Designed miniproteins, single chains, continued (5). Designs and how they scored, part 106

Each design is a single chain, and the fold is of that chain. pLDDT is the mean over its residues in the fold that is shown.

## One batch from the design tools (miniprotein)

Design m19908
Fold by ESMFold2-Fast:
Structure m19908 (fold): chain A 66 residues (1-66)
Amino acid sequence: STRAQNLFNAGKKLYDAGDLEGAAKAYIRAIQLDPDFKEAWRNLGDVYEKLGKKEEAEKYYKKAEE
């Protein structure tokens, strides 16, 4: 989906800017539009890893492998 891809790209820009909350919201919205968007699941894991939420990060990384 173009909308999911655009949200993913927005999330990457927010992550690079250090807006971890904004990045997480954008990635979650991308995943809601495309649950098979493995890159968005992986990047959501990276956000939670940076937030120190390792258990949540591992959950999202596992979703990226499905």
Scores: mean pLDDT 88

Design m19909
Fold by ESMFold2-Fast:
Structure m19909 (fold): chain A 80 residues (1-80)
Amino acid sequence: MKKKEEEIKEKLKQAEEYAEKAEELLKEGAPVEEIAEAAEKAALYAAEAAELEGDEESAKLGRELAEKAKELLEKALAAA
């Protein structure tokens, strides 16, 4: 049953990586579409990780990453 644990870790890592990418793109003044794409992927991976676990701590981390992604998306849209 190692596969499920690995998938959760991978999804949380992807969520964090895409959130950081969205922040970097926003800092660079990249096109809103690119920032939004990265932020949306971060939110997607965070949500998937949160649903898989059932562990309160992992679910909380997933939600925090999803909120960060939402904030980045809002900033990207405001910059358009």
Scores: mean pLDDT 75

Design m19910
Fold by ESMFold2-Fast:
Structure m19910 (fold): chain A 57 residues (1-57)
Amino acid sequence: MEIELEVDGSSPEAQARMLERLIAEASDGVREQLKAIAERTLSPEARERVLAAADAK
């Protein structure tokens, strides 16, 4: 299977930083939904980063 690059302008790291901030500002219920979105949308490395930031709050 050929690997096709689909990221153009928005890196996974930029997406992770955005979700990290949204999680920090969200209510507990919304925070859990954002964590689930991060788990499905981000790479495992970016996901770990976002989840660690959420845990720090």
Scores: mean pLDDT 64

Design m19911
Fold by ESMFold2-Fast:
Structure m19911 (fold): chain A 101 residues (1-101)
Amino acid sequence: SEELEKIIEELKEIKEELKKETDEEKALELAERAVELAEKAVKLAKEEGDYEKGLEAVELALEVAKLALKKSTKKENILRAIGLILRLIGLEEDLRLLLEK
């Protein structure tokens, strides 16, 4: 839970950084980092049974990836952002299935 809380705090910091970012490539790098943090959070959430914290991390990463998509104008960058969003949706659905039991 302390490690999960630290990941959530870092995701909130990334979101604030991305709001101020004007470079599409750097915005996508922040979104990719957010996805990696969400993947770590999901793994920890499954190990600890703290699925609510895992979902909170995935939701924050989704907000970051959606912000990166909004800042993307180049086709390659739009496709990268969509790929990150789809990966996060998969993580969210995996945790949701565990919570419904």
Scores: mean pLDDT 87

Design m19912
Fold by ESMFold2-Fast:
Structure m19912 (fold): chain A 98 residues (1-98)
Amino acid sequence: SSIDTLVQLAQSMSDEELQAFVLSRLLNLGRVERGADGRTVVVLRDPQGRPVATITLSDDPRVELSEQARADLAAHPALRERLVAALAAAAPALQAAL
């Protein structure tokens, strides 16, 4: 499946490569939205328009994965933690791009 392919690809990456990959996806596919608290949120969506990951931009960036993304990564907890860290690390560059 496409998810299994992405998991295998991400597992083969170094932390630096994963951070660069995640940042590239956020810059090219991320949508800027306003969160419920009025903060700027960057959202990655699937082809059906459902949120997969969100980053709330602040000095302490908040990362949230959708229930489906968490389920897809349930067998790969180390990769999930690395993806969350990579998403959080993208926040300063995303703020600068806005």
Scores: mean pLDDT 81

Design m19913
Fold by ESMFold2-Fast:
Structure m19913 (fold): chain A 55 residues (1-55)
Amino acid sequence: KKIDEEIKKATEELKKAVQRYREAIASGDTEAARQALDEAVKYAKKVIELNKKKK
């Protein structure tokens, strides 16, 4: 089902957002870190909601 592909994509985007957050912290870019964290939260919520719908 399309939902499995959406979960996979959302999980990959979450990993990318976490990586961007770590890079932003390392560079001292607090604005980029906040944006990356917000993005990670959005994808984490999307994964949770998609998993609820899948069951």
Scores: mean pLDDT 80

Design m19914
Fold by ESMFold2-Fast:
Structure m19914 (fold): chain A 68 residues (1-68)
Amino acid sequence: QKELADAALKLGKNYFEKGDYELAVATYRGAIKLDPKNAEAYRNLGDALEKLGRTEEAEKWRQKADEL
């Protein structure tokens, strides 16, 4: 579970670095499902959502990270 979540987080970062923000969002959501307490995955999801112009959603996910 933790190893899979870490792998998904790394994959999401790879998509983000390539500018594939929708794939990054989907991958980070997967990482959160595998490890719901990984604050980094929530912050990275927020960053990817912000790149897509989904600023309200981005802020919501970042706030969830701060509450973990």
Scores: mean pLDDT 84

Design m19915
Fold by ESMFold2-Fast:
Structure m19915 (fold): chain A 86 residues (1-86)
Amino acid sequence: SAAAAARAAALEAARQRGYETARELLRTEPASVVIARLDAVRARGRALVAQGRATGDDALVRQGEEDIAFAEGGLAALDELSLNPP
């Protein structure tokens, strides 16, 4: 459906933002600090999803899913750089 396609696009956009943010942070921050920041975003996203499901707040679920996607994108950038250092 168009709605499902739009949601998939939003999550992919969040992953791309996370990927680009992690790459920029790695220019000035150690990988351990960037990982800690991304883990914190992912933990917050999981908490928002849990809260949204418990309260029936679909907007909180969507926000939490986007925070998780962002963190996953950032962690993917770290994995890619570990395999292909500049």
Scores: mean pLDDT 88

Design m19916
Fold by ESMFold2-Fast:
Structure m19916 (fold): chain A 113 residues (1-113)
Amino acid sequence: MAELYLEVGRIYLAQGRYEEAIRYFQAAIEIEASAEGYLNLGRAYLKQGDYDKAIEAFRKAIAIEASAEGYLNLGEAYLKQGDFDEAIEAFEKAAAMGNERAAELLKQLKQSL
């Protein structure tokens, strides 16, 4: 049942219906807390502009299972909030795990500093 809630949440997220996406991801996490559930919840909050909640969700995802995608999303949330030092740290972790996008974002940030 948790997987179905994640799938429906992703459909709402793709449609730009962030409030509905958040509700379905929260329902999935309530049934079974997973790194994937928290990653999707964080992405929905990020799209809605709730950066603090996005950061919390991404950190919970990483605590369950560290991933390049988790660190990339965490870095993007910090960057949108203006927390450049924390964004750099997260992108360094994602790049070390092989994330090409994080490596490129690091180069761009270093050129701006």
Scores: mean pLDDT 88

Design m19917
Fold by ESMFold2-Fast:
Structure m19917 (fold): chain A 62 residues (1-62)
Amino acid sequence: SLSAALRAVVEEGLAAAGTLPAEEVVRRTHDRSREAALAAGLSEEEAELYGRIAAQEVRDAL
């Protein structure tokens, strides 16, 4: 499901936090979340919103 894919993207981002700079982790999480939403058939506007939400979750956890 999209929810499972988005959760996996956030978890992957957090797992990379010890390996990559925080800015890069946040950027990758945004991009991967956006791409997952687009793959699920959402609009570009909705996909951007999902990207921002996922990036915010990762930023709050860093």
Scores: mean pLDDT 82

Design m19918
Fold by ESMFold2-Fast:
Parts: sequence; C-alpha cells; structure tokens
Structure m19918 (fold): chain A 65 residues (1-65)
Amino acid sequence: SSMEREQRFLENGRRVAEELARDYRAQGSDPAIIEALDRAAHSKTVEEFLQHLREAEALLKQLKG
C-alpha cells in the first residue's frame, strides 16, 4: 500500500542519513551539514525527512561551489 511504501522509504532514508552523518562527523566536516543529516535521520515523517535532506544538500553545494 501507499503507506507501507512511505514507511519503508522513511526507514531506509533515516538509516542512510544516519550513516552519512557518522561518516561526515568522522571526517571533521562542517557541523551544520552533520546537524542537518542528523535531523533527517531522526525525522518522523517523509516531509520532515526531505526538508532536512534538502538543507544538507544545499549546505554541501555552497561548500563545493
């Protein structure tokens, strides 16, 4: 069902965001990026997850461009 797909997406997304936050933290990356990824990893809805993921992506683009 649609709800099962959304729940699975959120669970998978949270796990990936947690792994990324851990990796960036280990590399001494910008605290703002780590914080945004950590917020994504702890998001309770798909909308909240996507918001924080977009924040992390925007910060990464600013540092690289």
Scores: mean pLDDT 84

Design m19919
Fold by ESMFold2-Fast:
Structure m19919 (fold): chain A 95 residues (1-95)
Amino acid sequence: SLAGESALGAGEAALGAAEAEGIAAAGAGAVAAGAGSMAAMLAEKEGKKEAAEYAREAAEEARKAALAAAKGDKEAAKEHAEEAKEYAEKAAEAA
């Protein structure tokens, strides 16, 4: 399904944010947040409410990762990016 494929893409973006450093981590986190939001919209369109909720959580955690990275908080940025990846994986499972 498009929702499942989109959620996998959001997870890959979140992994990229977790592996990135400095200003690149902030940009990668923002990309992951957008991917998670798209996954949520697609899951809603397909009637997959649980997948949509997990994808929204993935987007929120990715947004927090981007903000932490922009502030120079490397530990918080990595932790939030890893949480975004876990929620994206749950969204793909629920899709």
Scores: mean pLDDT 87

Design m19920
Fold by ESMFold2-Fast:
Structure m19920 (fold): chain A 68 residues (1-68)
Amino acid sequence: AEELRKRAEEYRKKAEELKVQGNEDSATLYERAARLYELAAKLFEKGHEEQAQMLIDEADRLVAEAEK
């Protein structure tokens, strides 16, 4: 869970940096991924591992899309 929260914080920072650069599309994808990682961390802490993993997978897809 802590690792997922750290990942969420890093992608939030990346999104803010991209917004400053005018890259709003990629910034939005990283921001959405960060929110999903944060939600996944909360679900993992509550013992909802399967749901948490689904959110992690979706966040990973958003990060991959932002890196294109």
Scores: mean pLDDT 81

Design m19921
Fold by ESMFold2-Fast:
Structure m19921 (fold): chain A 87 residues (1-87)
Amino acid sequence: MSAKELTLEGEIHLGLGLMYYSLGEYEKALEMYDKAIEYYKKALEIDPNNEDAKKGLSEAYANKAMVLEKMGRYEEAEEAREKAKEA
């Protein structure tokens, strides 16, 4: 896959995660955010300066932190918030 295709896959999974989060399906939301993170990281391996992938990675980590907090997984939520700042 190209960096652009990987970034689009990240955006799709980020959107699916947001949908599951709105439905209260936190475990499914977390799975989608983890997939989004994986796709954005792969895009950045190909194109380290891809601003869309960097922004998407930051947003995916921030949303992962929010769902982890809803699940009572506070330490993992704080780790995800730190990762969002690094991206």
Scores: mean pLDDT 89

Design m19922
Fold by ESMFold2-Fast:
Structure m19922 (fold): chain A 57 residues (1-57)
Amino acid sequence: SSSERQELLREIGRILAGIGLAFQGKLDGKSEEEIRKALRSEGVDEETIEKIIKGIL
């Protein structure tokens, strides 16, 4: 359904935004803990945060 498609696109958008935030944080010299706190404040779940951090290390 269109509703399921919209929810999927929203979820993908959140993940991409989180990846962008983590890359920018790394470029700014932020620690992994500071990046984790920023991702949590943006509403990213712990499982996704760990995947992003591992992918960007």
Scores: mean pLDDT 80

Design m19923
Fold by ESMFold2-Fast:
Structure m19923 (fold): chain A 60 residues (1-60)
Amino acid sequence: SEEVERLLELARERLEEARREAKEIEEKYGEEGKKLAEILIAEGEALLRMAETVAKIALE
């Protein structure tokens, strides 16, 4: 399904964006920036995990 492929692509892009932003925030804001960076990465990972679950259901 094109919709499922698009969802996975968006989730991967969001995680890559979160990793890039996380690095910049950590460099600029120190200790508090690091905490925010960890949350941003965790959110991106959770989104990708859910998108992968939806993709598996769509293949059934």
Scores: mean pLDDT 81

Design m19924
Fold by ESMFold2-Fast:
Structure m19924 (fold): chain A 65 residues (1-65)
Amino acid sequence: SKAEILRLIGELLRAIGDEIDAELALERAKAAGDEEAAAEAERRLEEARRRREEVVERLREIEKE
C-alpha cells in the first residue's frame, strides 16, 4: 500500500540520518582522541547501516508484489 511505502521511506530517511550523525560523531571523536566515544559512534554507525539495509530489502520485496 502507499501508506506502507511512505512509512518505509520515512524509516529509510531516519536510518540515513542516523548513519550521517554517527559518521560525524566518529570523526569528531577521532579528532579529539576519545577512544570511548569513537567506539560508541562505530557501534551506532553499524546499527544504522543494518537498519538501512533491512528497510531497503523490505522496499524491494514490496516492489515485487
Scores: mean pLDDT 86

Design m19925
Fold by ESMFold2-Fast:
Structure m19925 (fold): chain A 64 residues (1-64)
Amino acid sequence: MKATDPLRQAVLELLAREGPLTEEEIAKKLGVSRSTVQRVLDRLEAAGLVRRLPDGTYELAPPA
């Protein structure tokens, strides 16, 4: 267990509880800028932890 980024963990927990959300909704709920959320989501998608849906929302990727 190693918390490298509290914002990354918060995004993952939010998506697990609230379901698919837009960058704006995540930014609003976490009180951060949309640009910050976009950077976090890009990293999480690269790591295979989240994916972007065709409607522009993000969700948790299926567990490996």
Scores: mean pLDDT 77

Design m19926
Fold by ESMFold2-Fast:
Structure m19926 (fold): chain A 89 residues (1-89)
Amino acid sequence: GPIAEAVRAITEAQLALKKGDYEKSVEYAKRAIEFAQKALDEGKTKEALAVLSEAYRLLAESYNKMGDTEKAEEYRKKAEQAREEIKKL
């Protein structure tokens, strides 16, 4: 299902980041967001928000490593917002 696909994409994004392949990490993190959005449509809100939080965190780290500090800060804030939404559930 969408959560399993999102988790797989997160794992690939983490592996790419560890290897220094920041562009590939961004690609996989964005794929995780697409699957998490589908999971939200299916009512899996808490699971989807957890994936979104981690995907945004990986995007922030990858953009920071690539020198895009503005995008890094944008995604850091989105990750924090997703974590706060989980706390309200």
Scores: mean pLDDT 89

Design m19927
Fold by ESMFold2-Fast:
Structure m19927 (fold): chain A 64 residues (1-64)
Amino acid sequence: MEDELARQALRDYLIGQGYSEEEVDERLAKAEAGEDPELKKQLETLRIMVRRGLADGAAVRAAR
């Protein structure tokens, strides 16, 4: 549940930055596999925000 909300928030952020859905899916897969440590760190931060009730798919919009 927390992972899904964090993943959705990161997905929304990347799409908002101009990435395509295909690029976002690839980047999320690499982050989860540990092949992109910076993106993995960002995803972990979003998981913490979701756990604290600060993210419901909008964490990146609130944290600008």
Scores: mean pLDDT 69

Design m19928
Fold by ESMFold2-Fast:
Structure m19928 (fold): chain A 73 residues (1-73)
Amino acid sequence: MSEEERRQEALDAGKAAIGTAEKALKSPNKQEAENLIVAGYLHAATARALGLDDVADEVRKKIEEVQKKLEES
């Protein structure tokens, strides 16, 4: 995988993680919401592994907020 491809993959992973986390908050199915939050954390971890720490930190922070709101629901 080229450096440019890895960078693009990390950006796409970050965007997907944020979208996944936001969908979890709107899901009426608690099991599905939990699965989507886990998927969001995995995407954030992928971004970090690819060296985009800023993207990974933003994504993780957003997912943590969604997780907290889900627990309050």
Scores: mean pLDDT 75

Design m19929
Fold by ESMFold2-Fast:
Structure m19929 (fold): chain A 82 residues (1-82)
Amino acid sequence: APELPFPTRPLDAATVARIKELDPTSTLRAGDRVLASTTDEEIEELARLHAEYRKKAAESKGRDGAVYDMAAAITEAALSIA
């Protein structure tokens, strides 16, 4: 893989366990690399928001549903680069 220009750290097993409590469908695993500047609390909040937006998208219709789908995609992208 190409070298990343920013520092990263491994994700803690305890943080992964908490994320799984918030979103059991999460694909994050212990040892996954995240930005060193991102806190475990921020990752947990992103996981919570992703689950919330996915739920709201499923419950909403029309324009509101599309907005929540977009918010879910944004939080998923943020988690992939965190």
Scores: mean pLDDT 72

Design m19930
Fold by ESMFold2-Fast:
Structure m19930 (fold): chain A 41 residues (1-41)
Amino acid sequence: AEEALERMEKNLKSIKTNKKIQDYLEDLLKRAREGLKRLEE
């Protein structure tokens, strides 16, 4: 799960796409990553 989130973050930064879409997807990834951290704590 964590590796998948890291891979998606890297891909988002590499993708030549609309900033608004990248911002939205990065927000989703941040929330998912925080959820995983809560489960591990």
Scores: mean pLDDT 72

Design m19931
Fold by ESMFold2-Fast:
Structure m19931 (fold): chain A 72 residues (1-72)
Amino acid sequence: SEEERRRRLLAELSEIQDRFVKLAAETGDPRALELALEAGRIIDDFEAGKMTIEEVERRLQELRARLDELEA
């Protein structure tokens, strides 16, 4: 269902936000903290009904790519 997909996306966004926070703490890289804040804004906008499921899925893929880049 759309509700189940929405809950899953919020959980995945929260997980990636936590990973960026941990990376910022471990490396001191300000880009990791900036991306954690971006993930938080996406969560807020999605919960406020300002983003579609498709838009959130695209933004989540972009965040995952940025995480992989910073961990390389």
Scores: mean pLDDT 88

Design m19932
Fold by ESMFold2-Fast:
Structure m19932 (fold): chain A 52 residues (1-52)
Amino acid sequence: SEDLQKKIEELRKRAAEAVSRMKEATANGDPEKAQEAGRELAKIGEEIDKLT
C-alpha cells in the first residue's frame, strides 16, 4: 500500500512536470515538444488509472 501510494505520488509529480513542459513548448512555438509532453501525460494518466 505504501509503495503503491509512493508510485502514484511520483506519477502525479511527473504529470505536473509534463504539463509545465507542454505549456513552455507551446509558448516557445515548439509543437513537436508540446506533442511529446502531451503523449507523456497520456501515458502517465493510463498508469495512474491502472493503480487506482
Scores: mean pLDDT 84

Design m19933
Fold by ESMFold2-Fast:
Structure m19933 (fold): chain A 69 residues (1-69)
Amino acid sequence: EEKKKLEKKTEKNKKEGDEAKKKTVEDQLKQSKKSYDLALENVKLGDKKSAKESAKSGQELLEEAKKLE
């Protein structure tokens, strides 16, 4: 009985944490955009290695943001 209510409370808590997660998602999207901008700058500088690393970081941040959805 309490176990089932705790599970529902945990899901409700997850929905409340969903609002905090939206904030985190926005922050991650901002970081992803920043990484993308860094990748573009590194491409302009000819830093292929740094450009690839920044692009990968941006992609991973996007995937993490999707998981937090």
Scores: mean pLDDT 71

Design m19934
Fold by ESMFold2-Fast:
Structure m19934 (fold): chain A 94 residues (1-94)
Amino acid sequence: AAAATAAAIANITAAAKAAKAAVAKIADAAAALANYAAISSLLNAAALAAKAGDYATAISNLNKAAAAIAKLPVDTSAAIASLSAAIAALTAAK
């Protein structure tokens, strides 16, 4: 359980970094900031839930973050890959 939570947190951090890099490619700076703020909020909520052992809530928030990232008009494949790894780690641990 602890190892799965640590792996999920590492992958959530990687997803946040990849999402930030992806939104930086959006020409509208205001839209980029708004999109990253929403994604960052969901990823932070998922990380907090995972640390608390609430894997169902963590997975729910990661799925919401993945849906938000997939709607961005830029290449988000790295962020989605990291999110999928985090979801897999938490799903195996619950």
Scores: mean pLDDT 79

Design m19935
Fold by ESMFold2-Fast:
Structure m19935 (fold): chain A 70 residues (1-70)
Amino acid sequence: SQQRSRELYQAAEQSKRDTDGMVDALLTEATRQKDNPLKQQQLLNKANDTKKQGDQVVNQLTQEGKKLEE
């Protein structure tokens, strides 16, 4: 199960990078929309939701990896 744990940890790291990239892109677009408060708020809300969902996925993959090491 060591190989399976490593694969899950690698998937968690990749998922984190993908989430961080999506959040960064949304926050960057929000700064470009400073003259449109409604659109800026929608982008900020989407960034927050994306991070929460991504954090849950990373946590789940990490916990599954830990169980396989036990």
Scores: mean pLDDT 87

Design m19936
Fold by ESMFold2-Fast:
Structure m19936 (fold): chain A 102 residues (1-102)
Amino acid sequence: SVIEQERAEAEKELAQDPENAEAQLRLGGALATLGKYEEAIEYARKAAELGDREITALAYYVLGVALAKLGKLEEARRWLERAAELGDAEVSAAARALIAQL
């Protein structure tokens, strides 16, 4: 699948550059899509620590998605609110739409 290819590509990039924030984010997002929520959280947290504002906003969104899937709805809401504040119009809209479903 496309998601498994994205995972493999991000893992390859991280093997060459372990602190690549974009690769950390892409791996986190792919893992969340595959239902590997605890692993997704670890990579999203690292992406937020290392990345710029855009990467941090997307990482907070991935954190919110993964936490919501794990049933941690209050924690998920807090990260999604942060994603909406930091992100562009598209990230903000996606985060607010997910908050409305919690």
Scores: mean pLDDT 88

Design m19937
Fold by ESMFold2-Fast:
Structure m19937 (fold): chain A 66 residues (1-66)
Amino acid sequence: EEELLKKFSEEEKEKLLELLRRIREKLANGEPLSPFEEEFLKMVREAALSDNEEATKLLEEIAKKL
């Protein structure tokens, strides 16, 4: 997670962190995630588990659209 954020601007990092906090809160409360939130969480997990440039680029694209 921390290593992935190094490639983003401070504004993009804050947007990603806010989205992650929202997702964690929903999961803690047993609330359903939106399809976008589920896909985002999957991409973060894939990028963290593998040194995968494609997953990193997809995450950057999402950050720019937030």
Scores: mean pLDDT 67

Design m19938
Fold by ESMFold2-Fast:
Structure m19938 (fold): chain A 95 residues (1-95)
Amino acid sequence: MASRRRRLEALIRAYEEMLKWAKEKGLDDVSKALEEAIKTLREALQNADSLSDEEIDRIVAEATRKVLEAIKDNPELQKEFNEIERRIMEEELAR
């Protein structure tokens, strides 16, 4: 798999785990931001063969920015999400 495609797949998985946790905690604004980010990343993954690496990087940056804005005022939530992302990225990229 191309490095960009694998990163998209890993990030989608991380955000899906974050979304499950956010929904369980009743964090509606965070859940909405994650759902929008996941949708954007899934559309990029479906079109990965027609997108440049630079276009994929821009899409990832925009999706990530929306999630970071949703959690910016909660340092504890930021730490939790960073741990989920780190774990999933290590799992997917350690292949």
Scores: mean pLDDT 79

Design m19939
Fold by ESMFold2-Fast:
Structure m19939 (fold): chain A 67 residues (1-67)
Amino acid sequence: MAEKAKELFDKAIEYANAGDVEKARSYLEEAIKLMEELEKQGKLDEVRELTPKYVAARLAIVAAEIE
C-alpha cells in the first residue's frame, strides 16, 4: 500500500510537470486515499515517509495552475 501510494504521488508530479493537471489531481486523490488507509491502520511511520511526496505533488500541481 505505501509503495503504491508513493508510485501514485510520483505519477501526480510527473503529470503536473507535463501540464496535465486533471490527471495529476486524479493520481494525487488516489494516493491520498491510500495514505488515509495507512493512517487508519496506525502505520504512522509509512505515512511520515509519504509526507514529502505528498507535499511535492501538491506544490507541483499548484505551480502548474498558477499563471
Scores: mean pLDDT 82

Design m19940
Fold by ESMFold2-Fast:
Structure m19940 (fold): chain A 63 residues (1-63)
Amino acid sequence: SEAEKQRELAAFQQMIDETSDEQAKKLGWSPDEAEKRRETILEIVRAMLQGDLERARELAKAR
């Protein structure tokens, strides 16, 4: 159970990084803009890891 949860979180983090990079290229974001977006995504992941799903949703809407 715990090992499964850790694997899911790691896969989720990797998926977010890959999706963010692809969206930045597709939308023509500058490196600075892409980096700022990645910081927001990492903050969402941190909130999810802490079990704060409400905070994660708020950050996702602001993205």
Scores: mean pLDDT 70

Design m19941
Fold by ESMFold2-Fast:
Structure m19941 (fold): chain A 65 residues (1-65)
Amino acid sequence: IFDEILKKAEELRKEGKSLLEIIKELEELLKKLGVDERKGAIIVTSVALRLIGDEIQEELEKRRA
């Protein structure tokens, strides 16, 4: 389930959605899948941290060019 949510988040990011929009859509998806609020919050937070890390890495790479 985590890998599926992470893949969905990456797809939304490629579509140009903001981090907040991605988080909101993942919350809705997890509710649809019947994931409890606590577990859903942990999953969404973990994915958000991964996306933030990716954005920082991309900015660092741009500055090296």
Scores: mean pLDDT 74

Design m19942
Fold by ESMFold2-Fast:
Structure m19942 (fold): chain A 66 residues (1-66)
Amino acid sequence: MDQQRLEEAERRGQEAMKRVLPPARKLAEELKKKGLTAEQVWEMARTVGEGEGGLLAYAGNILAKE
C-alpha cells in the first residue's frame, strides 16, 4: 500500500473536480431549465463522447443527486 500515491490520486481527482464541477453545475442548471432528466443527459453524454461528454456526464450526476 502506498499512502502518498493514494493521496496524490485523491488530490488530482479533487483538483479535476474543482475545475469541472462549477461548469458542470451551471450546465446541470441549464439542462434542468430545459426539462431534461439525468437519464437523458447521460444518454447525450454517451453519444457526444469525450470532452463535452465528460461535462455532460457530471451534469447528469448532479441532476440525479438533486
Scores: mean pLDDT 69

Design m19943
Fold by ESMFold2-Fast:
Structure m19943 (fold): chain A 55 residues (1-55)
Amino acid sequence: ASAAIEAAIADALSAGDTLTAKAALLVAREGLSIATAAAILGISTTTVSQALAAV
């Protein structure tokens, strides 16, 4: 992953925003689809998309 993505994940984790960190990790770093990330996290695709928009 790019340094910007790694920094965003680290910042989200430091802030306690585990949802944003997990969404960024699964989609941006691991290259999974939003639908796959939503299934893994047990949340809606809309929630994953909103979490990614925060990164």
Scores: mean pLDDT 73

Design m19944
Fold by ESMFold2-Fast:
Structure m19944 (fold): chain A 67 residues (1-67)
Amino acid sequence: MSEEELQAEVDVSMVRMMASIALLEEDREEAERLLEEAERYAESIEDEEAREEALKVVEEARAKLEA
């Protein structure tokens, strides 16, 4: 893998971890704050495909939180 591909995988994994932590949070306000941080991190990802994947992870987590 190139340095760019490796960084993209790390970035997406970080967003997945943040989303998972948010979903385990019992306080809804804190969970929403954590998802906002995850979304900001995802938006900062330079790789277009990785950014799309990370944003999808945040969207799915937000949907689960709202259910």
Scores: mean pLDDT 80

Design m19945
Fold by ESMFold2-Fast:
Structure m19945 (fold): chain A 90 residues (1-90)
Amino acid sequence: SQDLLNNGQNYYNLGLQYYNLGQQYRDNGDLVTASRYFSMSSFYYGTSATYYDWASRDPRYRQQSLQNRQRSLNLAQQSDQNNDDLLSQI
């Protein structure tokens, strides 16, 4: 449904917001706060991917949702990697 697609986009936007905060705090040397934001980013990107997967069951949104799902999964992995790299430094 359109609502599932919209929820996927909303959670993607939250993931992006927390990713940007994670980078900002990392660059300022606050590694603990940065790690928390990258964890939240990964969680919201993962949630976004789940909503896009559900939206892909509607033929009208299938191709768009699958593309957006893959984008969200890739960004979740990037957030997880950034968090792992930070945790190795704490």
Scores: mean pLDDT 90

